Designed miniproteins, single chains, continued (2). Designs and how they scored, part 83

Each design is a single chain, and the fold is of that chain. pLDDT is the mean over its residues in the fold that is shown.

## One batch from the design tools (miniprotein)

Design m7045
Fold by ESMFold2-Fast:
Structure m7045 (fold): chain A 54 residues (1-54)
Amino acid sequence: MEEDIERARKAAKQAGLSDEEIDEVIELTKKLLEQGFSLDAAITAALHEVLKRR
């Protein structure tokens, strides 16, 4: 779990997101992982959702 959170955080930082947006990506990634999505799919979906709101 902690390693998954760090991977999500790193991806969000590389995408140029703010600290608030990074927290949103992490929370959405956690929710998607709980629903059975793979880590890569969860991170990609979370990033896409947060970036759409910019």
Scores: mean pLDDT 79

Design m7046
Fold by ESMFold2-Fast:
Structure m7046 (fold): chain A 80 residues (1-80)
Amino acid sequence: MEEVDKLIEEARKLFDEAVQKAKEGNLDEATQLWRKAVELFDKAIELAKKLGDEEKYQRIVDIEVEMLRKAAQAVREALA
């Protein structure tokens, strides 16, 4: 598996787990998992930039934005 794709896959899993933890009311654990996921996305973005893969770079950014939007909504619903 390409390193960039592996980082994205790991980040997606962490985001999904964080959303589940937020729904369970475990916001501290959810926040830690989201931080780790963002860290992996940042590494994937930097690697894609170094490789000159502009298309993959844009896809990673779009995925991160969508995941962060879902995470923010889960937190808002848990806090309501």
Scores: mean pLDDT 78

Design m7047
Fold by ESMFold2-Fast:
Structure m7047 (fold): chain A 79 residues (1-79)
Amino acid sequence: PPIPEAELTREMALLALAVAHTTTEDPEVQELLARAIDLLAAGDYEGALELVEEALKLTKDPEMQKLLELVIEKLRELL
């Protein structure tokens, strides 16, 4: 059966967030993204969104900024 749209959106957000967490070398950003992953997995989309927005503010790499912006977009679709 096809994956429900909301489930697919959630999985895309989780995958993008996991990639961001794996590629960042900033310990503060790593901690924020790890907590965001836990909250997203628990269904706390508002909490995950706040942590990703905070991580974006600390991020200087343009490619990482784009990835975090994508996560924010997908999380907002779930709200």
Scores: mean pLDDT 83

Design m7048
Fold by ESMFold2-Fast:
Structure m7048 (fold): chain A 58 residues (1-58)
Amino acid sequence: MSRDEALALIREGVAAARAGDYEKAFELLKKGFEALGYSPEEAERYAKFVVDTIKKAL
């Protein structure tokens, strides 16, 4: 998977979170971070952090 594809997944995940679809956002962000080379555990932690941050901003 290319870096551009990984960043596209992260952008889609952020868009889903902003739309209130937190489950979809979490899955897309996890896939995006794993595609960037993070471990599954790190990707899950970062995905959760991004979703939680967006939820607090609303």
Scores: mean pLDDT 82

Design m7049
Fold by ESMFold2-Fast:
Order: sequence, then structure tokens, then C-alpha cells
Structure m7049 (fold): chain A 62 residues (1-62)
Amino acid sequence: SRMTEAGAYALALQTIARLLKEGHSDEEAIRVAAEEAMKRYGLSAEKATEIAKQALRHLKSL
């Protein structure tokens, strides 16, 4: 659902921002954020990875 995707996106933003601050690579941040979205929201790997990549792009556009 759109609400599930919105929640997953917010979580991905927080997770990626934290991991990048801690010195992790973009690829590691995407992987971890996708895994958390899959676990917490029941999203597919493809959808979770897409959301994580969108969150990373948003953070880099600031």
C-alpha cells in the first residue's frame, strides 16, 4: 500500500543517513536499508531496493 511504502521510505532515509555518517558505502547503506524494509514492511527485495535507492538519491540531492 502507499502508506506502507511511505513508512518504508522514511525508514530508508533515516537508515541510509545514519550509515553514511558512520562511514559505510552507498552500496552497503542501500543493502541494509532494503533488508530492513523487507523485514519490517514485508516488501519484495526489488521494491525495497528501489525505495532505498530513491532515499539515497534524495539525500544526495540536498
Scores: mean pLDDT 85

Design m7050
Fold by ESMFold2-Fast:
Structure m7050 (fold): chain A 99 residues (1-99)
Amino acid sequence: SKEEELVELLEKMEEAIKKGDLEEAIEYLEKAKELVKDDEEIVEELEKIIEAIKKEDFLEAIRSLDRLAEILRKKGWEKVAEAVERVREAIKERADKLG
C-alpha cells in the first residue's frame, strides 16, 4: 500500500539521519513527495522539511515534522505518523549532538 511504501521510505530516512547522510535523507523525502504528489497538504509539509534540512535548520525541520505527523494522524495514517515521529527524534538527537 502507499502507507507501507511511505513507512519504508521514512525508515530509510531515519537511518540516513542517524548516519549523518543528509543528502541521502533528502533523496528519501523527494521519493516520499512523489509517492504522495496528489495530497497537496502532505507535499507542502514535505517540501518545508526538505528546505529546512538543506539549510541545516533542525528546529524548523522538527516543527514541520510535528505538523506532518498531525496531518497524517487526522488522515488515519497512524503508522506513517509514528515513522515521522521516529525521524523527528533522530533529527533532534543529531541537533543536540552537534551543539
Scores: mean pLDDT 87

Design m7051
Fold by ESMFold2-Fast:
Structure m7051 (fold): chain A 87 residues (1-87)
Amino acid sequence: MAEVEAGLRRAAEAAREGAEKARELGEEEAAELAERAAELAEEARRLYAEALRTGDEALLARAEELAAEASRLAEEAAERLRKALEA
């Protein structure tokens, strides 16, 4: 349980680092996607922690949805950065 929260914290941190790198390279679109991924990962972590405290399965499901979307956006940001570096 604490492992999932730690994973989401690390995902948010990695996404923020990716956003900073993207901005340094002038890749604003990739930076925005990475920032959004970090926001969603943080929200997922918060909802997951609340679900654990309350036993609310709907909050758990919502946290899982946000975590999945954060992962998708982080992957898209990484792909855009990769293509930019190939230029």
Scores: mean pLDDT 82

Design m7052
Fold by ESMFold2-Fast:
Structure m7052 (fold): chain A 72 residues (1-72)
Amino acid sequence: MEALVTALTPREKAEEVAETLRESPGALEVRVLDLGDRAVVVGRFESLEAAEEAARRVAELPGVLKVDVTEE
């Protein structure tokens, strides 16, 4: 059962968030959606547990506006 991590971040933080998700265990795919002044970074993970751990790491980064975890 795969899960998604979605992070809303300022544009300048998008790559830092994307790297954090890519380096997290169980990461399958990471995408950055540029919204101008902000970006949404979406990570697909092999399990809910992997996604929750990745979301925890992203939530510790300064400037991240929102982090959500969704089961697929």
Scores: mean pLDDT 83

Design m7053
Fold by ESMFold2-Fast:
Structure m7053 (fold): chain A 65 residues (1-65)
Amino acid sequence: GIPALEDLREYLRKQGREEVAELLDKIIEAVKNGDFEKARSILEELGKIDPQLAKDIEAFLEKLK
């Protein structure tokens, strides 16, 4: 669920991956607001930095539809 993404965000921040953690935070906020189009747009930007992480998050978002 969303708590798993929040845990991942905190893990990424702790690892010094601040840019990726900030993008994930924006994705989490968009999902909480029901704005899946915004979440997908931000996910595309994250995919330019970490394609594998973006694929994992995309699979998670598809299950929330």
Scores: mean pLDDT 80

Design m7054
Fold by ESMFold2-Fast:
Structure m7054 (fold): chain A 73 residues (1-73)
Amino acid sequence: LAEKALELIKKAIEAAKAGDLLGALIYTGQALRYAEPVSPEAAELLKKAEEALLAGDIEKAIEYLKQAMETLK
């Protein structure tokens, strides 16, 4: 579960950096499903990343995604 969440977070960061907001949202949402049962802290960070993406704050979204990755290691 954690390894799958990490894979999806990496894809979300790549999509966000490429300007693919829809892709970033999809990967973040999928990562949340895998992170929720293993880390409530990572799940909260992924929810914050989703909120930042929806607000168009790409820099903040990437920051939360990176924090979620660090929590899952």
Scores: mean pLDDT 83

Design m7055
Fold by ESMFold2-Fast:
Structure m7055 (fold): chain A 63 residues (1-63)
Amino acid sequence: SMAAALAAAEARGQAAMAEIKALVEELLATNDREEAIRLLAERLGMSLEAARNVVDTYLAEKA
């Protein structure tokens, strides 16, 4: 059903976001901002621009 498909997609999205947030937090605990951005880009296969946006969003929400 559409409701079951939507619920499954939302659960996957929440899990993915939680894992990305945990990874960002781990990287920032042991690295500076620039190194955390670089390592995040490598681990997730994303551009440096995308990784910078993820890290900056996390830091803005945490403040």
Scores: mean pLDDT 79

Design m7056
Fold by ESMFold2-Fast:
Structure m7056 (fold): chain A 65 residues (1-65)
Amino acid sequence: TKDKKQQAVVLGAKTVQDELDAGKSVEEAKKAAEEKVEKEFGLKATVTDLIVEDGVVGVKFELSE
């Protein structure tokens, strides 16, 4: 449902932030977020947009079942 997909997006965004805070690259953060969402929710996840501006990260996900 939409709620499950919203929870997946929140987890993905948190994973990106956690990886970046740990000193990982943007590419590593994207991969970790996609893998985490797939593992926890069983959804295929792709980061379609990642915007970094003055240390603030905005992430967009494409999710499919």
Scores: mean pLDDT 75

Design m7057
Fold by ESMFold2-Fast:
Structure m7057 (fold): chain A 72 residues (1-72)
Amino acid sequence: SEEYRKLVNRIIALELRIIGLELDIERLEEEYKKNPDEEIKKKIEELKREKEELEKELERLKEELEELESKL
């Protein structure tokens, strides 16, 4: 199904984006440990919020995928 393929591709794209954000957060947290800076802290908080929003979207898409698979 074309709908299935598109949904799988969207899920993969979101998972890769979330991984990228996790790596950015880890790097910034490491920097913050070495030199605590409020700007770094704010950036970490912003990236964590973005990650949380993407994780919610990913969960929704995974539920849509499970519904499509149940109709096969």
Scores: mean pLDDT 87

Design m7058
Fold by ESMFold2-Fast:
Structure m7058 (fold): chain A 97 residues (1-97)
Amino acid sequence: MKVEKAVKVYLALAGIYFKKYDETKDRKYLTKAIGEIIRAIGIEISEELAKKGYEKAKEDLELLLEEAEKIYKELEKRGITEEDIERYAEYAKEFLK
């Protein structure tokens, strides 16, 4: 999986949790959404550091890419489409405005 796609997957999962927070008002969904945003930022930082030759950052990048791929496959099993991923990722971005 490409880093750009992994970022969208993490943001989409954040957007799903933000929507659950709006529906339930349960703060656990807000915490989960923030965690996924941190992962989206973390993968971009790991990519930049890996390009600079930091071995641990390369390992962290590989783990974050593997996790994003697992999330993507789970979302596909739930009938979430590529268009849904784009919409949820945009929803997460709007929540951060």
Scores: mean pLDDT 87

Design m7059
Fold by ESMFold2-Fast:
Structure m7059 (fold): chain A 87 residues (1-87)
Amino acid sequence: EAADEELAARLEALPEVRRADELAKEAAEAAKKGDYKKAAELTREAARLLRRAAERARREGDEEAAEALERAARVLEEHAKKLEEKA
């Protein structure tokens, strides 16, 4: 969808989003090694970065990007909780 393509491009331009992606990959690696505590911590840090990106987007008047980033942060927070239950 055209709106999703434009939104994705704007989100990928944010340094917080790029760092969150790196942390998500590190979290996946930690989980594969059975280190669910570290995986949860990395996932929560990724969620915090997405919330910062949402604040920046809102400051710039991009409510659509802010809402998308907040939803992504909530998904990561729920995932971190599940990882904590396995730890």
Scores: mean pLDDT 81

Design m7060
Fold by ESMFold2-Fast:
Structure m7060 (fold): chain A 79 residues (1-79)
Amino acid sequence: AEEDAEIEKKRIEANKDMVRAAQLAYEGKFDEAKKLLEEIKEKYKDLPNVVSQAERMIEALKDKEKAIELAKEVLKLFS
């Protein structure tokens, strides 16, 4: 269905944006990563799994060590 195709496109785009946010966090660019993650939550608010992942990463950004570790895990999923 057309709706299914639109959801799949959004899911693929969301995954690419999440990888970018993870890369920024891994590079120590936590402010840029947080900004992108907030944008991801708003852009993909109809995709609860994406919103949940973005929220987890935003929370992890409060602790630089945890942020880097979570970023590594996200990057492994999308290498």
Scores: mean pLDDT 78

Design m7061
Fold by ESMFold2-Fast:
Structure m7061 (fold): chain A 58 residues (1-58)
Amino acid sequence: SEEERKEILREIAEKLRKIGDGLDAGIAAGRALLAAGGSEEEARAAIAEGIVAGGGSL
């Protein structure tokens, strides 16, 4: 039904938003780590952690 379609699209949009928020947080954390003298590996790990926290997979 149209209502079922709208609900599915809403759920997908919410999942994508959470993943995007996690990515943004991870990028910010990675940048902060690099600015503080951290390694590129630590920055990449922070980005990966953000994606996973948002519901993504690697």
Scores: mean pLDDT 84

Design m7062
Fold by ESMFold2-Fast:
Structure m7062 (fold): chain A 55 residues (1-55)
Amino acid sequence: GPLEERLKELEKEIEELEKEAIRANIAGDYETLEELKARLKKLEEELERLKKELE
């Protein structure tokens, strides 16, 4: 259903942002890393809410 599709999209976005955060950390781009961490936190909160809805 649409909630399961959104869950899959969120998991993919989180994985891609985690990879970008690793790259930013290696490059010493701490400003980008901070923004990516803030975005990851918001997506992880949305993911947790959707998981509760799918129970």
Scores: mean pLDDT 84

Design m7063
Fold by ESMFold2-Fast:
Structure m7063 (fold): chain A 62 residues (1-62)
Amino acid sequence: GLKVAEAVKDIPKQNDKTLELKKGEKVLILEDLGGGLVKVKSLATGKEGIVPEEFLKVIGEE
């Protein structure tokens, strides 16, 4: 299944491609884009966007 990760810090929205996340918010990792960036879907809001993988902690799998 897809990896579940948690934001380790608040992540601000920087542009139309990036996703705003709050510390502790859970996401599904949809795609590894390379260069330390991943496409994710927020489990709280259903919104998708790009975030730095370094700000995510993998906690499980769906």
Scores: mean pLDDT 82

Design m7064
Fold by ESMFold2-Fast:
Structure m7064 (fold): chain A 58 residues (1-58)
Amino acid sequence: DEVLERLAEKYGVEKKVVEEIKKLIEEGASGEDFEKLAKKYGISPETVEKVGVALVTL
């Protein structure tokens, strides 16, 4: 929980966005899934990718 809040603050996104990215990773999401999430929340695909990488490389 604390880690997700820190990532949200670091990358300038809402905590719920970090939580959704984590769920996609747990389900074996592809780059297309991350692009769809970026569009859903109005953030850049690069930002979603960076958060995703941070979540798996912690």
Scores: mean pLDDT 79

Design m7065
Fold by ESMFold2-Fast:
Structure m7065 (fold): chain A 66 residues (1-66)
Amino acid sequence: KKKEEFEKILKELEEAAKRYQDAAVNGSQEEADRLYDEMLELAEKLKEVDPGAGEDIINALKQIRE
């Protein structure tokens, strides 16, 4: 069942990342900031299922915002 949670969170992260890219280019800064926070929360949830994958995503997101 942990595999199902991993797949669900990963898919949500991928969707949020696509929305973030679109918002950063075409949308408002407020929308981009909200999507970034959503991605960070999803990465924290991913860390509970797969610590390595979650930590890698969290680190990558922090680098985007610096």
Scores: mean pLDDT 78

Design m7066
Fold by ESMFold2-Fast:
Structure m7066 (fold): chain A 106 residues (1-106)
Amino acid sequence: MDENLKFLDLSNNSLTSLPEGVFKDAKNLEYLGLSNNQLTSIPKGVFENLTNLKALDLSNNQLTSLPEGVFKNLKNLQYLDLSGNQLTSLPAEIEKLKNLKRLDLS
């Protein structure tokens, strides 16, 4: 990934998984779209370097759970869309996302 990239939309790409380290170099990313894929899981560390991320769209995947700590470093996150998944619980760190303006779970 390009270090100067601020916007990345990977929505509607039939993704079933995210490889380890796929976003490791995307530290300036402000928007990440992953909606309308076939993701069944998210690796714990996949978003760890996205410290400038303001919006994350994970809607309309097949997620049943999220690993604890997956959003831990997303301190600038303002918008999180988890709607259209099969989530039974949310990781506790969501309560620590002080900049979060919108959380969609529908």
Scores: mean pLDDT 85

Design m7067
Fold by ESMFold2-Fast:
Structure m7067 (fold): chain A 109 residues (1-109)
Amino acid sequence: MTPEEQAALEKFLERVGEEVARILKERFGVSDEQARKAAELMVQAFLAWLRGDREKADEYLRKAAEVAGITPEQAREALGLGVARTFNKLSDEERERVLRAIAALRAEA
């Protein structure tokens, strides 16, 4: 992965975390502190999933659900929505860079 691809992925993951925390607060009534902690774990789950580590991804997602006081299914929905919303707000150039970073990350796994 190039430094530019890594920077694009890191920025994308930060924005996913912010959007997931917003979704947890607005749709599930999670407190600010619990939403931020859960969102951090959900970003780790997403990163593990991108690396092909499904067991670690599932573990992080279960921990995030427990922190937020929601079900693992609701946590998966919140993460999926957060990723989709963040990706849809990107420019075409930013989307291509993020997709290249994800492909490189999967190839390194």
Scores: mean pLDDT 86

Design m7068
Fold by ESMFold2-Fast:
Structure m7068 (fold): chain A 76 residues (1-76)
Amino acid sequence: MSIEELEKAIEELEKKIEELEKKIKELEEELKKAKEEGDEEKVKELELEIQILEGMIALLEGMKSFLEKELEKKKE
């Protein structure tokens, strides 16, 4: 991969992470409402969805960290 390809891939990962973080924030607001309403089934569903998205962010952050290290090595 070229330096340009690595920089572009990192930027795309950052955009994906931001999109997922926004979605988690929306789900956290829904979760707060569901907890207030006592909807245990909806709470469980939302908590699972948030956990899945948090896992996706962790994976994307891991990929970004790997690409940033590869980019650093190419600039040495």
Scores: mean pLDDT 84

Design m7069
Fold by ESMFold2-Fast:
Structure m7069 (fold): chain A 111 residues (1-111)
Amino acid sequence: MLEEERKKIDEEIEKAKKAREQGEPIVSISIEPSKDLSSEEVLELVKYAIENAPENTIIMVDASLLTEEQVKELIELAEEKGVSLVLTSPEKPWVGELLRKYAKEHVREKV
C-alpha cells in the first residue's frame, strides 16, 4: 500500500512539473493518504511530495493522521523548498492556529 501511495504522489508531481512547463501560474498537488497508514508513513509521503514538487507548488494534505510536531516539521520543510502547504483537519483546530502563527511570523520579517 505505501508503494502505491508513493506512485500516486510521483504521478501528481509529474503533472505539476508538466503544468509549470505549460505556463500554469498556480499548480497544486492533493495528498489523500490511506486511513490505514501510520502517522509516520503519512509524514514520509508528504515530505517526499514537498522535496520533489516544483517551487511555488501548493500541496494540500489531510492532517488528521499527523501530530502537531510532524505538522511543524512539514511547515519548516515546505518553507525551505519554496512550497505552499495547505493542511486540513476539522478534528484538530490547532492546525489552523499553527499555520496562522507561521504566516504572521513571515509577514513580520518582511515588514
Scores: mean pLDDT 70

Design m7070
Fold by ESMFold2-Fast:
Structure m7070 (fold): chain A 100 residues (1-100)
Amino acid sequence: MSKEELETEVMIAMIRMAFSIAKLLIEKGKVDEAIEFVKEFGKLMAKLASTLSEESRKKVAEEFRREGKRLLEHARKAGVPEEKLKELEAAIEAAVKAIE
């Protein structure tokens, strides 16, 4: 594994862990905290990904989008209001665009 491949895999693991935390916050009814957490984590991922190749950034962005879609579906099933679902979706989309 190259250094960049290792860094990319570490970021993918960080994304999976972060979205597990966000899911737990939603399950606890802490929807606003979950949205804020996703926004801040997205900014951190964009900063870290800025040193990667375009191909590696695309892989990181794709995983963020994938985990984000899973979180949105979980939030919808948990009864989160549509207004908050739109805010969460916007936070995920903004993070994905910033990482790419």
Scores: mean pLDDT 88

Design m7071
Fold by ESMFold2-Fast:
Parts: C-alpha cells; structure tokens; sequence
Structure m7071 (fold): chain A 64 residues (1-64)
C-alpha cells in the first residue's frame, strides 16, 4: 500500500518534470519513473508499473 502510493506520487512528480522539457528536467523525470516502477513492482501493482513504464519510454524518446 505505502509503496503504491509513493509510486503514484513519483509518477505525478515525473510528469511535472517532463512538462518543463529541459534536458535536466527530463533526466530527473527518468529517475522518478524508474523509482516508481521499482516501487510498483515491490507493491505487486501491475497497473501503476505499466503507467510508470509508459512515461519512462516517453522520456527516453525525448532524451538524445
């Protein structure tokens, strides 16, 4: 439960960073989404894991 809530908070934080669209913000967003995936996996929450993974893929496509 705790890990799931933290993963959801990290996804929201990562999305805010992604919206800034600077290299530094994108790199920080990547870290947030990777941590969210780790916590979602620990929480055994495949829905939150998938949401974080999709956002991570979007950030990676923006990073050169």
Amino acid sequence: MEDRKKAEELIREGVRLYEKNTREALEKAKEKFEEAMRLAKKAKDPVTFSAAGINLAAVEFELE
Scores: mean pLDDT 84

Design m7072
Fold by ESMFold2-Fast:
Structure m7072 (fold): chain A 62 residues (1-62)
Amino acid sequence: SLDELIEELARLFGLDPEELRRALEDPATFRAMLDQLRAEAEKQGNLALLEAVDRLLRLHER
């Protein structure tokens, strides 16, 4: 499920899913990336993207 969420986020933002997956090896880098994506989704008003980022943040924190 986490891998599918990463792939969906990567496609929505036009990012490489492997790059997002590699960021999981460093929690600080991954968190910073998710915070950036969340801010961008908020600016776009994209609720589906916001929900995906929020869910990924929750899974990463716990």
Scores: mean pLDDT 72

Design m7073
Fold by ESMFold2-Fast:
Structure m7073 (fold): chain A 71 residues (1-71)
Amino acid sequence: SEIEELVKKGEEALKAGNYEEAARYYLEAAQIALSRGDRQLAAELLRKAAEAVAHDPELAEGLRALAERLA
């Protein structure tokens, strides 16, 4: 699945310390989930993106707020 491939790339970026790149992969996966009507999966992926950028509290908070709207 395209979503599974993007999530795997996000996990690999996290392990490499490339936090913003990891968030970008999770955001791309969330956009695909939304385009398919899967709001639950999109919210989960947005929370993963927020966790990846926890060092940027404003960005992380914005991503969590967006996830809450989908739940």
Scores: mean pLDDT 87

Design m7074
Fold by ESMFold2-Fast:
Structure m7074 (fold): chain A 59 residues (1-59)
Amino acid sequence: DEKKKKQELVEKWREQTKEAEEQAKKDIEIVSEEEAKGIQKFVEELKERTEKLEAELKA
C-alpha cells in the first residue's frame, strides 16, 4: 500500500526536519554567514519536501 508507506515516510521526515532545525539553530551561532545561509536553505528544503508529501497524501 503506497499510501501507508508515504504516511510512514512523512512521520520519519517530520522527525528528521525537527532534528535538523534544532541542530541548525546551534550551528548557525558558530559558522560563517555563507554556511549559515546554506544551513537555512537545507532546513527550508526539508520542510518543503515534507509539506509536499503531506499535500499529496491529502489529495
Scores: mean pLDDT 80

Design m7075
Fold by ESMFold2-Fast:
Structure m7075 (fold): chain A 86 residues (1-86)
Amino acid sequence: MKLEPVEVSLLPDGRRRVTGKLTATEDIDKSYVVVRWGPRTLAFSLGALKKGDVVTVEVDVPLQDSPVTLQAYAGNKLVAETRAAP
């Protein structure tokens, strides 16, 4: 998979919306994205992807001082990673 740099938007309540865009470079039977900040981890199953599929992942992160890391997986293999500043 190919992961574009994350976009970060400030929401009116102080939360940040983190947007990641993923493009499948090959057919993938099991794909998921892990979003991390501080001690917290969220996992999103994307299911099976076909070559050329584009998926957008949006996560609203509470106001906090840790960087947000987005990790893309094909099966159990980390294939792309990007990081947004706090």
Scores: mean pLDDT 78

Design m7076
Fold by ESMFold2-Fast:
Structure m7076 (fold): chain A 84 residues (1-84)
Amino acid sequence: SLKEAAEKNKAEGRNEDAANSYNLLGQKLLEEGKYEEAVEYYEKAIELNPKYGLAYENLAKAYKKLGKYEEAKEYLELAEKNRS
C-alpha cells in the first residue's frame, strides 16, 4: 500500500520516495473527500521533502476544501517558491 511504501522508505532514509508516497496517499484521500486526512499526509510529505512544490500546491487545495482560505493562500505562495 502507499502508506506501507511511505513508512518503509522513511525508515530506510529514502525521504524523497517517502514524500512522494505520502503525497499520492494525500491525493487519494482528497479525491475521497477526506480533506483533514489529506492535509495530514501532505504535511508528512513536506516534512520529508521541504522543497516539494506539488505537495504545497495539494495542501493548499485541501485547505480550500476545508474553507481555510488564509492557510490555502500561504501554501500556494510556498508552492510557487518551491517550484521544481
Scores: mean pLDDT 86

Design m7077
Fold by ESMFold2-Fast:
Structure m7077 (fold): chain A 82 residues (1-82)
Amino acid sequence: MMMSDDDVNVMTDDIGDSMNHTSSTSTPDIQQQSMGMFRQVVRYIRQHVPDDVARSGMDRVISSISNPDMRDQMRRIVDQVM
C-alpha cells in the first residue's frame, strides 16, 4: 500500500535480464511463467525448509529435468535465491 508499492516498480523482475544488451522476447509465455513461479516456490521453500535440505532437494529435482536449458535456468534461480 504505502512506500513499498513504489519500490516494487524498481525491484520488478520484468527488467531483470540485462536489458542493456539482452532482449526479453524470445521465450514462450508458458516457459517464462514457469520460471517466475519456480523462483517464487524456491523463495517460499527457503523460508520454511533448512537451506541444505531445500538445496539438496532442488538439485535432485533439477537434475531429473530432461531439458538442459530449463535445468540451467532453474539452477540459476536456486543459486540466486539460496
Scores: mean pLDDT 65

Design m7078
Fold by ESMFold2-Fast:
Structure m7078 (fold): chain A 101 residues (1-101)
Amino acid sequence: MKEHTLELTFKVTTPTGQTFTLKIKLDLVEKGGKYLVKSVKFEEAPGLVGFEATSDESMTAAEFIAGFLEVLEEMGLKVELLSLKASSEGALKEAEKGINR
């Protein structure tokens, strides 16, 4: 089974103008040409207490990233990508697909 990793670092700005760093790590499994989320880890996540970080390989990395960014935006947060690290070109393209929603 082919496994991949993604590390995404964001700058998050609150409606009051405060900023913090958000770092998430995704462990992916490649199945049927899809990059499915196996696990999600929040390495730096001030204010993310209460977000569900569950994964069941039912969602692609692109779908997860897009949905996660949408939730942050609905909370009134401005999110800016600072860095993206991928273990493979396929995982990188999948992440970019989710980010460039």
Scores: mean pLDDT 76

Design m7079
Fold by ESMFold2-Fast:
Structure m7079 (fold): chain A 76 residues (1-76)
Amino acid sequence: SESKKKAEEYREKGKEALKEGNYEEAIEYYRKAVEYAKDDPKLKAEGLANLSAALDFAGRHDEALRAAREAGEALA
């Protein structure tokens, strides 16, 4: 689907930004990946796990914890 393709594209952009140490850019890309993955529980959970890691690297620990919890909910 187009949404799945966009989720995968934004996830790859997020991974690239994370490798460059640009945590805020990675956070924005992973948020978009999660948005496009909303109807795919596994893809959404993967995006939320990546978002949680990027938020944690950025020092945004409360937001990282929320994203991690939401990833668990997506798989329930």
Scores: mean pLDDT 87

Design m7080
Fold by ESMFold2-Fast:
Structure m7080 (fold): chain A 66 residues (1-66)
Amino acid sequence: MYEVKVVMPTASAATAVALTAIGEGGEATVSGGLPAEVTARFEDEEAAKRVAAAGEGAGGKAEISG
């Protein structure tokens, strides 16, 4: 299991990253505060890397662990 944490500057950007994670077959949660934190989990490392790259491309900071 791979975990991706992405810190996004806006709730809208965090929601977009969470929806991308769900689309990649993962599960995702979003924090209620700002900066907003997205936590997503995947069984596939490549899916985790794609979601991390999407978050960073949107101005976020991503960390992968697994």
Scores: mean pLDDT 80

Design m7081
Fold by ESMFold2-Fast:
Structure m7081 (fold): chain A 78 residues (1-78)
Amino acid sequence: SMELKQKLLELIGEILRLIGEILDLERRLKELEEENKKNPNEEIEKEIEKIKKKIEELKKKREELLKKMKELEEELKK
């Protein structure tokens, strides 16, 4: 049905946005880790920890949405 296809496309769009955000944060994390390796700084270490927590949160949300996507894909096959 068109309604199920629309819901699937919206969910795919949300998943892609989350993947993009995770990749951007992982890139920022790598930059901060390299900076902290050269010049150790407690403020940078705190920012690294914040980004790590945010990445973990977004990855959990991604897994939940991927599970919903799989359920919608199975519904579309019927």
Scores: mean pLDDT 86

